# Ledger of designs, part 57: designed miniproteins, single chains, continued (5)

Each design is a single chain, and the fold is of that chain. pLDDT is the mean over its residues in the fold that is shown.

## One batch from the design tools (miniprotein)

Design m17968
Fold by ESMFold2-Fast:
Structure m17968 (fold): chain A 55 residues (1-55)
Amino acid sequence: MTEEQIERLVDGALQLVEAGMSEAVAIQMLRKELRELGATEEQIEEAVARFRERL
């Protein structure tokens, strides 16, 4: 996956938290979506780190 695709998914997950979704559920959804799109485990962990950094 590209950096731009990862950033888009992280932004979407952050918007869900702002709308009232719990951080834990948003992280689970982010991990699942990235895996379904073919992201590596390294890319998934990087995306989760970016999500947490931007909270």
Scores: mean pLDDT 83

Design m17969
Fold by ESMFold2-Fast:
Structure m17969 (fold): chain A 81 residues (1-81)
Amino acid sequence: ELEEIEEEIKRYEEENREELFKIREELANNKDPEVQKQAQALSDEMVKKGDEIEATIKDEAERYREGFKVFLEYFEKLKEL
């Protein structure tokens, strides 16, 4: 199951590599301090949630699934900026 989850994440990254790069580039070139502040807050939230998952979830497969959900949520919110 862990191996299947890893493959799913790799496929997602490959399929969305260009879109993710474009979003990061647009964000890096955005001169609006409010957008930059919100992007930083989203990044901080993602890191915090990731740390909590790593600290509380003992099962590796479950940890991987929950981590992927946090990443997807972050990515979706980042696109809304």
Scores: mean pLDDT 75

Design m17970
Fold by ESMFold2-Fast:
Structure m17970 (fold): chain A 80 residues (1-80)
Amino acid sequence: APSPVERTRALIAELEPQIEQAIANRDWDKLNQLLTELERRVQALADEALKAGDLASFREIMAMMRDFGLRVAQAIKAAE
């Protein structure tokens, strides 16, 4: 079965094109919906790793979420 880290990577890969399209279209309502869904699903995966006692995977998931959030913030600023 895929690890929480692998599932987080797959989730980001799935949603990133949709998030990019929302930013390109300046559809901020759609962007907020997509980001809320991503954050909710990533948090569930991070919690799964933490409950398993896998602190390394938990930290990697949190770092991936921070890096992705920074990329999104930069893309939004560039679209203004």
Scores: mean pLDDT 88

Design m17971
Fold by ESMFold2-Fast:
Structure m17971 (fold): chain A 60 residues (1-60)
Amino acid sequence: SPAELRRRALQKIAEATKLPIEEFKKVMDEVIAELRAQGHDELAREVEILGRSVIEKLKK
């Protein structure tokens, strides 16, 4: 379901915040690419926006 896909994407993002910023960016790019390849373009856009916000917080 879309809700389960969103939950799993959020979980992967949360785990990736433990990584260096450059590795976090790679994980984000991979998740976004996978979602787009599966036709989940709107969720991929949400993940992209969230990932950029997380990166800005990690820079502080």
Scores: mean pLDDT 81

Design m17972
Fold by ESMFold2-Fast:
Structure m17972 (fold): chain A 90 residues (1-90)
Amino acid sequence: SKMDQLAKQAQQYTDDYGSYLKNSAVYSSKNKNKSKDYQAKADKYNGKANKLIGDVGAMGKDGHKQAQKVSDKMKQYQQQAKDIRQKKKD
């Protein structure tokens, strides 16, 4: 369905976001310019993901549930990046 296609695309953008965000965290202590470049890429994919999350969330109860799952995955990536930054600071 169109909802499933949009949800899949939102998940792909969220996975790209998570990858870039974690790389930004990894480079935060050893190369600040690379960290900033990865953060900029993360911010771009965050915007793309959130637009599709909004679109999917408007597609009834099933869309809302799928949008929530993608949003929860985004929060997991944010926590993973925080954990990486904390470990690199210690």
Scores: mean pLDDT 87

Design m17973
Fold by ESMFold2-Fast:
Structure m17973 (fold): chain A 87 residues (1-87)
Amino acid sequence: AEPLLSLREAELALRRQLVLALGVAGEDASDEEVLAAYRAHLEEVRALLAERAEAARAAGDEELAAAFEEAARTGDLRPVAELALAR
């Protein structure tokens, strides 16, 4: 039997789902293409995420601010997307 997915493989699978959902990579994209698209987009979004976190805190929305700060640190946009959909 094949070994279970490592943490790195699980992270790559999650990033693949994100870049597919964002439309920045195709369904048949390689792991390298997925990571390149994700990282290039993340570098552009980091400053925006920081500004959004500050704006959310100024508005008294600490939950959204924390989600934006976590997204900037980890590259995981799911918590931000979940909060946006809940509103």
Scores: mean pLDDT 69

Design m17974
Fold by ESMFold2-Fast:
Structure m17974 (fold): chain A 81 residues (1-81)
Amino acid sequence: MEEAKKLAEEAIEKAREAFPDDEELLRAVEEAAREALAGTLPAARLAGVVLRIVGRGLDAGKSEEGAEIALLLLEAAELAE
């Protein structure tokens, strides 16, 4: 649980650094992180948020940052099980 929280917090922090003006994306990442830690995040919704992060990274020329944020969120969700 503590490790999952650290990964979730890191994903949120990196998202704020990479996409500070994308308030909708930041809200989606924060919501997904909270739901993952609560055990209430459906797999399909997690996949949707991950694809949105990756797509935004590609669009913004920040594909590496997007991939890193997505992987952190996925790992946080896996460890919270």
Scores: mean pLDDT 83

Design m17975
Fold by ESMFold2-Fast:
Structure m17975 (fold): chain A 80 residues (1-80)
Amino acid sequence: MDIQYDIWNDRDDGGGDLIRQYADMGDPDLMIRRLQDDLGARIRMIRQINGGNLYYHIYAFFWNEDGHGNLVRVEVKIKL
């Protein structure tokens, strides 16, 4: 299963690396569960049917701490 993610409003490379680590699990359900459990992420899932195929658009939002102790908003879009 190919997972494509985009990081929105991330000003810290650490946030990007963290998301990459979870995405590398290759299991979207495990990734969602880990984002919720480890980061307190809020998840929104949208089902879309196009040409008889079912797609999932998953939006995750959480706050992460940058390398300078600032809280930054991280928003991730995952397409399945």
Scores: mean pLDDT 55

Design m17976
Fold by ESMFold2-Fast:
Structure m17976 (fold): chain A 81 residues (1-81)
Amino acid sequence: SWAAAVGLIPRLEKRIQEELGLSPELARKVANLVAQGLVDGLSKEEIIDVLVKRFGLSRETAEKVVEIGYELWKEIEEKNR
């Protein structure tokens, strides 16, 4: 849900800055795109492809971003149970 995405965005921004060294501006854009992709039901591979194409991330970095996003998304889903 979009409510879950609102909880995801700030947590994902923080983790990808700390773990992957993305700038605050890039991290915000990336986190918003990942959250939107998850809400829209895109696959991990589809989200990775968009991150690589739109932001010029390496595939390895994009894969790690999506892994973190899915981890946080599961945590948020557990809270909504």
Scores: mean pLDDT 83

Design m17977
Fold by ESMFold2-Fast:
Structure m17977 (fold): chain A 60 residues (1-60)
Amino acid sequence: SQSDLVNIAKKIYVASEGTLPVNTIVQAVKKEYKETYGTEPSEETAIAAVKQAIAEVNSE
């Protein structure tokens, strides 16, 4: 689900202390989601989830 993708993205973003480029986080989120849930998310969906995760972590 979108919320699962956002939670994975938040975990990766926080663990890296925001040092990873967005594209790197997108790739990591897609890989982890597929390994965990068996379905690879679309690039568009993963990008949206990463942007949402960053916004939520930064309290925007």
Scores: mean pLDDT 79

Design m17978
Fold by ESMFold2-Fast:
Structure m17978 (fold): chain A 79 residues (1-79)
Amino acid sequence: MHHVDEEKAAKLAVLILGKPLSTIDPSVSPEELLRKLFPELAKLPEEELRRRAEQAAKQLNVDEEDLQAVLDFVLSLRP
């Protein structure tokens, strides 16, 4: 299944950007946080994005298929 939980996707995005998980405000919805963070992720070079995403997925115990779905979505936001 290639659908990723929004909470996991938000944690992945924060870690990929090099921010601590404490950056996630529990009062802000994961969807709102992702809307803000995905454009910043799309600015990263593809190789750097993939490298950081793999490291973040290992920390969060995210499956490779879920990780690939998030990467495909972020890469689709590039011009």
Scores: mean pLDDT 72

Design m17979
Fold by ESMFold2-Fast:
Structure m17979 (fold): chain A 79 residues (1-79)
Amino acid sequence: MSDKQIDDVLKKVTEITGETGKRMSNTVRQAIKQGVDPNQALSSGLYVLSQEARDQGDFDKAQQLDDLAKSYGLQYPPP
C-alpha cells in the first residue's frame, strides 16, 4: 500500500471510532515502523475495532469498518 492509502485508512478509522480509532492508528503506525506489512497491520486493526463495535451492539459502526477494509482491498478478515 502507498503511504497516502495508509494515511487515508487511518483517518477514516478515526472518523468512525473517535478516540479508540486514534489509539488503534498509533498501534498500526508503530507496527508498520517495526516492519509489519501495512496490509496485515491495517486488516488486524480494523478487525479488532469491528469486533469491539459488535460487542457494544454498534453493528452500523462494525459494518463501516468492514466496508472500509474491503474498499482498500485489505486481506479481510486477517489470516
Scores: mean pLDDT 83

Design m17980
Fold by ESMFold2-Fast:
Structure m17980 (fold): chain A 87 residues (1-87)
Amino acid sequence: EKKFEEKKKLVETFEPFLELAEEIGLNNGAAIPEEKKNLLLKSFEESTKLIEEVLGVKLSGPLALLRMKELYEEVKKEVEEKEKKEA
């Protein structure tokens, strides 16, 4: 059992990663600076490990990124609802 505080940290970790991924996506991957590529890959690995640990799931294979996004959106909704009740 994990507290919503850890789920909040999961969302915070994913948000910067998604921002970088969207910025790269808008450029259609044509000329991504190496520094941004390395940062994105590192953030992806750390986020994958965190989601596996927090949610108790396994993320592997070619669709891992899509599955991470789905799980992120689900957790984000839970965190938003919890924060509204706390406020």
Scores: mean pLDDT 65

Design m17981
Fold by ESMFold2-Fast:
Structure m17981 (fold): chain A 61 residues (1-61)
Amino acid sequence: SPEHVAEEYKYLMDQASKTVNLDEFKRYLDLIIEDMKRQGMPQSVLDDVRKHGLEQIKKIE
């Protein structure tokens, strides 16, 4: 389901946030959103994942 895919990407983002720098994380977030968009995920799911990524960016900063 789209919700399951979002949950899996959020988990991967949480793991990445521990190991990559801020610029790398921003690129990773953009790649995730672009990949999900290519898969035809609903805008609400894209927004949910992007919001999670922005929260992780605040923690890295």
Scores: mean pLDDT 83

Design m17982
Fold by ESMFold2-Fast:
Structure m17982 (fold): chain A 100 residues (1-100)
Amino acid sequence: MEELKEKIEKLEKALEYVLKAMKAFEEEKYDEAIEYLKEAKKYVEGGIKELIEEAIELVEEQKKDPENEEVRRQLVVVLTATALMIIGELFDLELELEKL
């Protein structure tokens, strides 16, 4: 049970950082968005970690060309998918925690 709670806490922190990165990106604070994504990456593994790594690369490309609508669109999709995957894993872990 403690191991499950620690996993939930890590995913909650990852989600918080991804949401902060999304807000920083919307405010065109690209360096802040990259730093938040790097922090989020510390709390996740596997496919979610790969999505965060892709998001970092896309933010760096958007910083070089802020008018690139295709990069902006891809970044919104990747960040949204990342947040949804974290939410999905949290849902699964919370269901396991309810089994008393």
Scores: mean pLDDT 85

Design m17983
Fold by ESMFold2-Fast:
Structure m17983 (fold): chain A 89 residues (1-89)
Amino acid sequence: SPLEKEAQELLAKIRELIKQKTPEALEKAKRLIQKVGILAQKSKDPETKIKIYQEAIEALEEMKKVVDKEEQAELDQVIQTYQEEIKKL
């Protein structure tokens, strides 16, 4: 799927940004994760949606390891939203 491929390319870029551990890279990673969420919503295939959301959740969990408690709470809300979207499928 073209949407799955685009999501995978964005997720790879997100993971590299998280590894840099700079505020600027983490802000870019957050914007790209929002785009990944939009691609998941646009996907019509439930299996593709689940895969994209699961990989996005994994990236968010990695980001939580390198941010402060306030940012972790915000990331937890995004993780919960994606988990709820998976549960609806």
Scores: mean pLDDT 86

Design m17984
Fold by ESMFold2-Fast:
Structure m17984 (fold): chain A 89 residues (1-89)
Amino acid sequence: SEEYEKKEIQEAAKELIAKLDDSLAKLAAQGPEGAVMAAAAKEAFAKHEKDPAEKNFEKALELSKDDTPENKGKALGYLMAAYKKIAEE
């Protein structure tokens, strides 16, 4: 059952990454603030995709408290990085 639970968590993480990636593409098309958020998310994801998932979740929560487009985007990028790490375990 542990192997089954692990596979379900990995598949859920993959689905969340795909949904977030699609949402960022749509956000980038909507205007300047959306483009800033999408760019910040992609940069944070690329820089932190190899970091521990726990650290990425903590940083995403910290950044989500700020209302700036850049920090909202970074929070999404850290969240995606955390899910990628979970999906690869």
Scores: mean pLDDT 80

Design m17985
Fold by ESMFold2-Fast:
Structure m17985 (fold): chain A 74 residues (1-74)
Amino acid sequence: MEEQEKLREEYFDEMYKVTDEAHRKVSELRQKAKEAEARGDTELAEQYRNEMEKVIKEAQKKIDELRAKMRELR
């Protein structure tokens, strides 16, 4: 019984780390995109938005994988 709980805690901990890292990166990229847009650098702003999208997709995939593993634990 304790083994299942410990494994669940590990998955939750990993999900929190993935979420925190993604939030940090997205926040930084969002700020850079706004600064580029304010300077009239539309091309650079678009590049930062594309990087944000990539970070979000990678984080979502990782979280989905962890959720699937947790569901297997029942």
Scores: mean pLDDT 82

Design m17986
Fold by ESMFold2-Fast:
Structure m17986 (fold): chain A 70 residues (1-70)
Amino acid sequence: MEEEKVEAEIVTEFDEIFGIAFGKVDGEKMLVMDLSSDSHGVAGALLRRGLPVLKAEEIKMGKQEATLVK
């Protein structure tokens, strides 16, 4: 089922090669993690800091440019 999404901008603060990026969705900064990347140590450390993480489906989309649609 579709959910309303606004335009988002993604800002990579670490490195996309590790599959970790911060993106803005509706003005909120979120952690975006790539499921295909070898970034277990770094991703785990960021999650332990209590950073917001996108849902599994959103993570798959987060690797794309963060233009989320309804």
Scores: mean pLDDT 42

Design m17987
Fold by ESMFold2-Fast:
Structure m17987 (fold): chain A 67 residues (1-67)
Amino acid sequence: SRKALYKAWAKYAVREGADPEEVLKLLKELLENPVSEEEALKRFGSLPITDEPVDVEEAEKRLDSVE
C-alpha cells in the first residue's frame, strides 16, 4: 500500500531526527498529491534535522493516526 509505504518513510524520517511537524505535513501532502516512490523517499530524506528533543514514540503514533 502506498499509504503504508509513506507512513514507513515518515517514521524513518522522525527516527533520523526530522521535525515531527514537518514530517506530518509532508505525509499529508503526499497522501493528497501522490508522487513516485523515488520522489517521496527523496522528499522525506531531505527534511532538515531538528535540534529540539523528539518524542519518537508519540510522533509515530500521530503518523499512524493519519487518515
Scores: mean pLDDT 81

Design m17988
Fold by ESMFold2-Fast:
Structure m17988 (fold): chain A 82 residues (1-82)
Amino acid sequence: SKEVEEAMKKLIDIARKAFKEGKVDEKLAKELAKQAEKIAKLGDKKAIQSALGILKDVLPLASSEKARKIIEEAIKKLEKAL
């Protein structure tokens, strides 16, 4: 669906920024979580699996405990949606 495509594109764009900067602060973590929650609610299994991979890849870049927890909670929401 268009909503799945838009959410995935936004998630990928944010993740690319995180890898270029080598860091995910609380603001970027919240932006990632917002798109991940949208993807989880839309229920597209392929998109959920892709989003899970992306979030797991960016998790080590979390620059604070708050950013780490935000990403971990987004991962949990995606896993529950599978």
Scores: mean pLDDT 89

Design m17989
Fold by ESMFold2-Fast:
Structure m17989 (fold): chain A 74 residues (1-74)
Amino acid sequence: SAMTEEAIARIEELAAEALAHAKTEAERQDIQSLRDTLIAYVRQHGASWSREELERGLASVERMFRELIARWEA
C-alpha cells in the first residue's frame, strides 16, 4: 500500500541519517540490521495497520535510531 511504501521510505531515510554518524563497521552493521528487521516487519504486517498505528510505529523507530547513535557517543 502507499502507506507501507511511505513507512519503508521513512525507515530508509532514518537509517541513512544514522549511517552518517557510524564510525566503525560494527556500528554500520547495527544500523543495517535494525533497518532490515524494521522493513521486513512493515512489509509483513503494515497492510493491517491504521495510519495512526503506522505513525506511532514510525515515532518509535525514530527513537530506536536516536538511541543507537546515543550509545555510540557515550
Scores: mean pLDDT 83

Design m17990
Fold by ESMFold2-Fast:
Structure m17990 (fold): chain A 60 residues (1-60)
Amino acid sequence: ALPPEERAALLEEAILNNDEALIRELLGGPRSPALAAVVRRHFSLLGTEELRALAREFLA
């Protein structure tokens, strides 16, 4: 698996590029503080209710 900081960078790029498949894959994987920080920072950029629901579950 990728290191947490690399996964966080990958998630940030996925959100900025609107790569829904990759966002879903990363939010279904291991949690880390770095990944949670990216989710909180860019929550408003998540384009669907499904992705926002996954993000809320990820942060819980």
Scores: mean pLDDT 82

Design m17991
Fold by ESMFold2-Fast:
Structure m17991 (fold): chain A 89 residues (1-89)
Amino acid sequence: SNEDIRQATIAQFRALSQLVAVQVAMNNPNTSKEDIKKQLAQFQADIDDLKTLADQLKTTDPQLSTSIDGLVTRFQSDLDQAQSQLDSR
């Protein structure tokens, strides 16, 4: 539905904004490892919210659910890469 598309758009925007925040923090040498870990934890929470939304939409909008699941897979990969880069500091 149009409401489901709106909710999906908001959740996607939140996750993307948090990914940008993580990247900005990681590119700033004055940002502490602890503060970056907090940004990564928030990004994981935003990814988990997207996964929950995808699961809720499986029966009512399976195409939208599949699209969100694809985005969850991509964001999880981005998070894992960011965590690996942080651990190498």
Scores: mean pLDDT 88

Design m17992
Fold by ESMFold2-Fast:
Structure m17992 (fold): chain A 84 residues (1-84)
Amino acid sequence: MARARALAEGVRRAALVQYAAGASLDEVLAGIRTVATHVAQTEADPAVREAALEGLEEVRREIEELAARGELAARAAAAQAEYA
């Protein structure tokens, strides 16, 4: 499921860059949920839809774990430096 993995990776990068740009954790998590809702409503292929939703849930868990460990700000700053 290359399309699903590419979507999850893109959302992870966007989430980190947005956090570095001043978005709150709640705003970043809400953004991930919005993408998941869009995928659930628009992806016609059930296998791709399921893989994409699983990938997005994994991204959400990774962001929450980084925040819990106090590592989110450093990871977000590194992502912004790489992609800005």
Scores: mean pLDDT 82

Design m17993
Fold by ESMFold2-Fast:
Structure m17993 (fold): chain A 73 residues (1-73)
Amino acid sequence: SVRDLMIAQMNIVALTGEAVVFEGRGDDELGKKLLSKADELSNTLKTEKPTPELVEKITKEAQKYIDEGQAAL
């Protein structure tokens, strides 16, 4: 659905924002890891058909990386 796609996109944006925070704090390794994952998920969403299963998978994977970043704060 449009709602589920928006949630996936919002999670990618949140992950990108978290990466920028870590880079700004001098945590380049973690910042690059989070940014690389955000780019990977964004590219998948652009190249693959946005099926409900794919959108849910992207949303969950982005959330997992967001949670890893939050645990490092």
Scores: mean pLDDT 84

Design m17994
Fold by ESMFold2-Fast:
Structure m17994 (fold): chain A 88 residues (1-88)
Amino acid sequence: MTEAQKFLKKLIDEIENKALSRLTPEQQAELDKLVKERKELEKRYNEIVAKYGDTPESEELRKKIDEINKKIYDILKEPFMEAQKELA
């Protein structure tokens, strides 16, 4: 790991910690649910692509992953922006 990578990782960890501390218990529960669902879909996507390449099923899984990513982004966007402002 380069010195630049170490600095960036530390900065990201600080932003993440501040952003996560801003989440309500309800937002944390929803985020946990979405992250778990995303991991299951990614696992299935990777298995299909490894065995069969790009298929209609892998395309549907990609769309579902993108929808979950958007939901995660919507939950985290404001907390992360506020955390970044405090560290700037």
Scores: mean pLDDT 78

Design m17995
Fold by ESMFold2-Fast:
Structure m17995 (fold): chain A 72 residues (1-72)
Amino acid sequence: SGKDKVIALLEAMVELAGKIPGFEEIKAQLEAFLDELKKMKSEQEVRDFLAKNAEKLEEIALKIAEGYNALK
């Protein structure tokens, strides 16, 4: 389902953030999003959640990409 795919993506981001020194707060923010997402019971709730949090998720994704690239 769409929800399962989004959960898998956010779980991958949590694992990646956990590998970057100093990203504990970013990891905690992603874990909070995962906890909220897992409680949703419809694909529409998932879509509304993603739309509402799009800017924050984009910011987090860019920070993870930058942090990971700096680690290499």
Scores: mean pLDDT 83

Design m17996
Fold by ESMFold2-Fast:
Structure m17996 (fold): chain A 57 residues (1-57)
Amino acid sequence: MKTIEVEVDFSSLTPEDLKRIRELQEKYPDVKIILKPGSKTAEEAIQELEKKIRELE
């Protein structure tokens, strides 16, 4: 099992952003996604998640 941690500004997360993150978690069930409070926008956080997941393949 792999763990990916990404910082995100929780106040910037829209329902659409949360759906995208959930879809990534469902697509890669062996990867644990941890969101940490930070200054990154939802878009930046999602891009970083996708990049880190690709690096684990």
Scores: mean pLDDT 79

Design m17997
Fold by ESMFold2-Fast:
Structure m17997 (fold): chain A 67 residues (1-67)
Amino acid sequence: TVDQIRQQQRNNRQQNGQQGNQQSNNYDNDANNSTPTQSVSLRQQKTDFMSQVGRDVGSNVRTIQNL
């Protein structure tokens, strides 16, 4: 309601203030290059961490299943 109106106002402005941590999140038609050069390093580190976590979880699940 009130909070939603506030967000809609922000959406109308693409650059209104120094608080835009939820922009450029558009999987609608921006699937061409979603990797900003300025955040490549941070994103890669996150992807690597998630990949290892997935592997650890997968290994544990398989051990329990084979048990």
Scores: mean pLDDT 53

Design m17998
Fold by ESMFold2-Fast:
Structure m17998 (fold): chain A 95 residues (1-95)
Amino acid sequence: SIDDREKLNNGLFDSKKVSQEARRAILTYPRERLLELLNQALKNKQTVKDFLLQLPNVGETVANEILKILGIKDPNAVLDEEIAEKLKRAFGLIE
């Protein structure tokens, strides 16, 4: 639901290690382009961290914090459909 999306986004972006600039960049990134980048990363079996580092104003500290919030303990975890779904919800791309 829309409430679940807002709750997930609030949990992600309430962390002191996720800068306001990174939060704004992710949330204002064009939805279609962000989905395209995520689908491309999935197809290429890219790591979650490498995908996150492609996003504007996302550095290693922000990327590592997003991984922790999503419950991804392996910093080298490869993007799969489950993780992509979590990212889509966290970034407000789906309900």
Scores: mean pLDDT 75

Design m17999
Fold by ESMFold2-Fast:
Structure m17999 (fold): chain A 109 residues (1-109)
Amino acid sequence: SHMEELLKIMEEALKELIEESKKPENKELILKLYEAIEKAKSDEELVKKWAEIAGLEAPEELTPVLKEQLEIAKIMIKGLVYLHQKKYEEAKKLLEEAKKKALEIIEKL
């Protein structure tokens, strides 16, 4: 039952994220985040690039939990880019994978 409540919250959050991602300013931001994924040589470099794009400070170290969260974020950004490109089957697969991985992390907390 707690899992069903978390799943519903995550599905609602994902729907809101998808709708927000369709706005021109967010579409451009998502493309910048995706370009950083392609260009970064390490997770540490990627986090620094993403922090710069967001106007935030990068964490001093990537803990194992932060690395797992980063992998989920990479899959989600790629899924949103594919969705915007109308690659619906590939986008659905990636967004479902990101949701599954996020639930696995939340259950460990």
Scores: mean pLDDT 79

Design m18000
Fold by ESMFold2-Fast:
Structure m18000 (fold): chain A 95 residues (1-95)
Amino acid sequence: SDRAKRAEQEADKAIADYKATGKEALALADKVPEYKDKVEETVKLNDDSIKTLRERVAAASPEDQYQEYADLLNVALGGLYALEKLKNEIKAKLS
């Protein structure tokens, strides 16, 4: 459906933004080693959650796909928020 297609596009964009921010956070954490484990664990937990929700989307009926994409979007945005917060903390240590 058009609604599910839009939800898919929004979720895919949020996941792309999350992955880009994760790369930036990992690169910054290499300069502040005390943050490295925290950033790596945050990326791992969010990557695992995104993988699980993508599998739920793939298994969902067409009628349920909208809700599963909405859940996927929320998880991706949560991961993005957590990584942006870690980036800001690391940048404060580098200033």
Scores: mean pLDDT 89

Design m18001
Fold by ESMFold2-Fast:
Structure m18001 (fold): chain A 78 residues (1-78)
Amino acid sequence: MPKKVLLLLSTDPKRLAEHEKALRPFAEKHGIELLTARSREEALKLAQELIDQGAQVLVIDVDTTSPEEAKERIERFL
């Protein structure tokens, strides 16, 4: 099975930390690696490197993605 990575993106470190804390138990339960990025440039670079290594990556921009859309995307990624 390919490695699954959930990459959380926010320019706000507090928002990023709160989402990481909330989602980490869920990620651990489902065998998903949880990573964070502070900029779109960092997120795109990290996602591309992970994809090149054979991982499946879901990027969630928590600054611009609605809670409903984020939930749907995560559920479909599982």
Scores: mean pLDDT 81

Design m18002
Fold by ESMFold2-Fast:
Structure m18002 (fold): chain A 63 residues (1-63)
Amino acid sequence: MAARQQQNRDYLALVNAAMDTVRNGTEADAARAGAATEAFGAKIGKGAKIVTQSTLKLMRESR
């Protein structure tokens, strides 16, 4: 898809924002970031859900 470049850039931006929230915010803030990513993923075709799950997994493995 020609939109892959745009999608990849959006993923990186969302991942960085979510990780920053996890580091500085609470677990509740991380959940909010996940919900926002899921809403955005509905427009992209669910690819963003993988990003959200990877972020949550990273948070849990770091504990």
Scores: mean pLDDT 62

Design m18003
Fold by ESMFold2-Fast:
Structure m18003 (fold): chain A 70 residues (1-70)
Amino acid sequence: KKEEIAKLVKERDKNGDGKVSIEQAAEAISEVLGVDKEVAKLILEKLTDTDKVSVEQVVKATEELEKLEL
């Protein structure tokens, strides 16, 4: 799961700066975990003060979502 999310996020990072938009990250998390994109977006927004997130932040959001579901 984590490796798959990291790969999808890296593929969506067209600028190569190691960051993607919250919307792109939320879509990747939703696709891999099957959670609502809106829920993934809310978790990501809580982890960052900007409109972008790093690959590591997306992985962290995924772990937190799995923890909440369990």
Scores: mean pLDDT 73

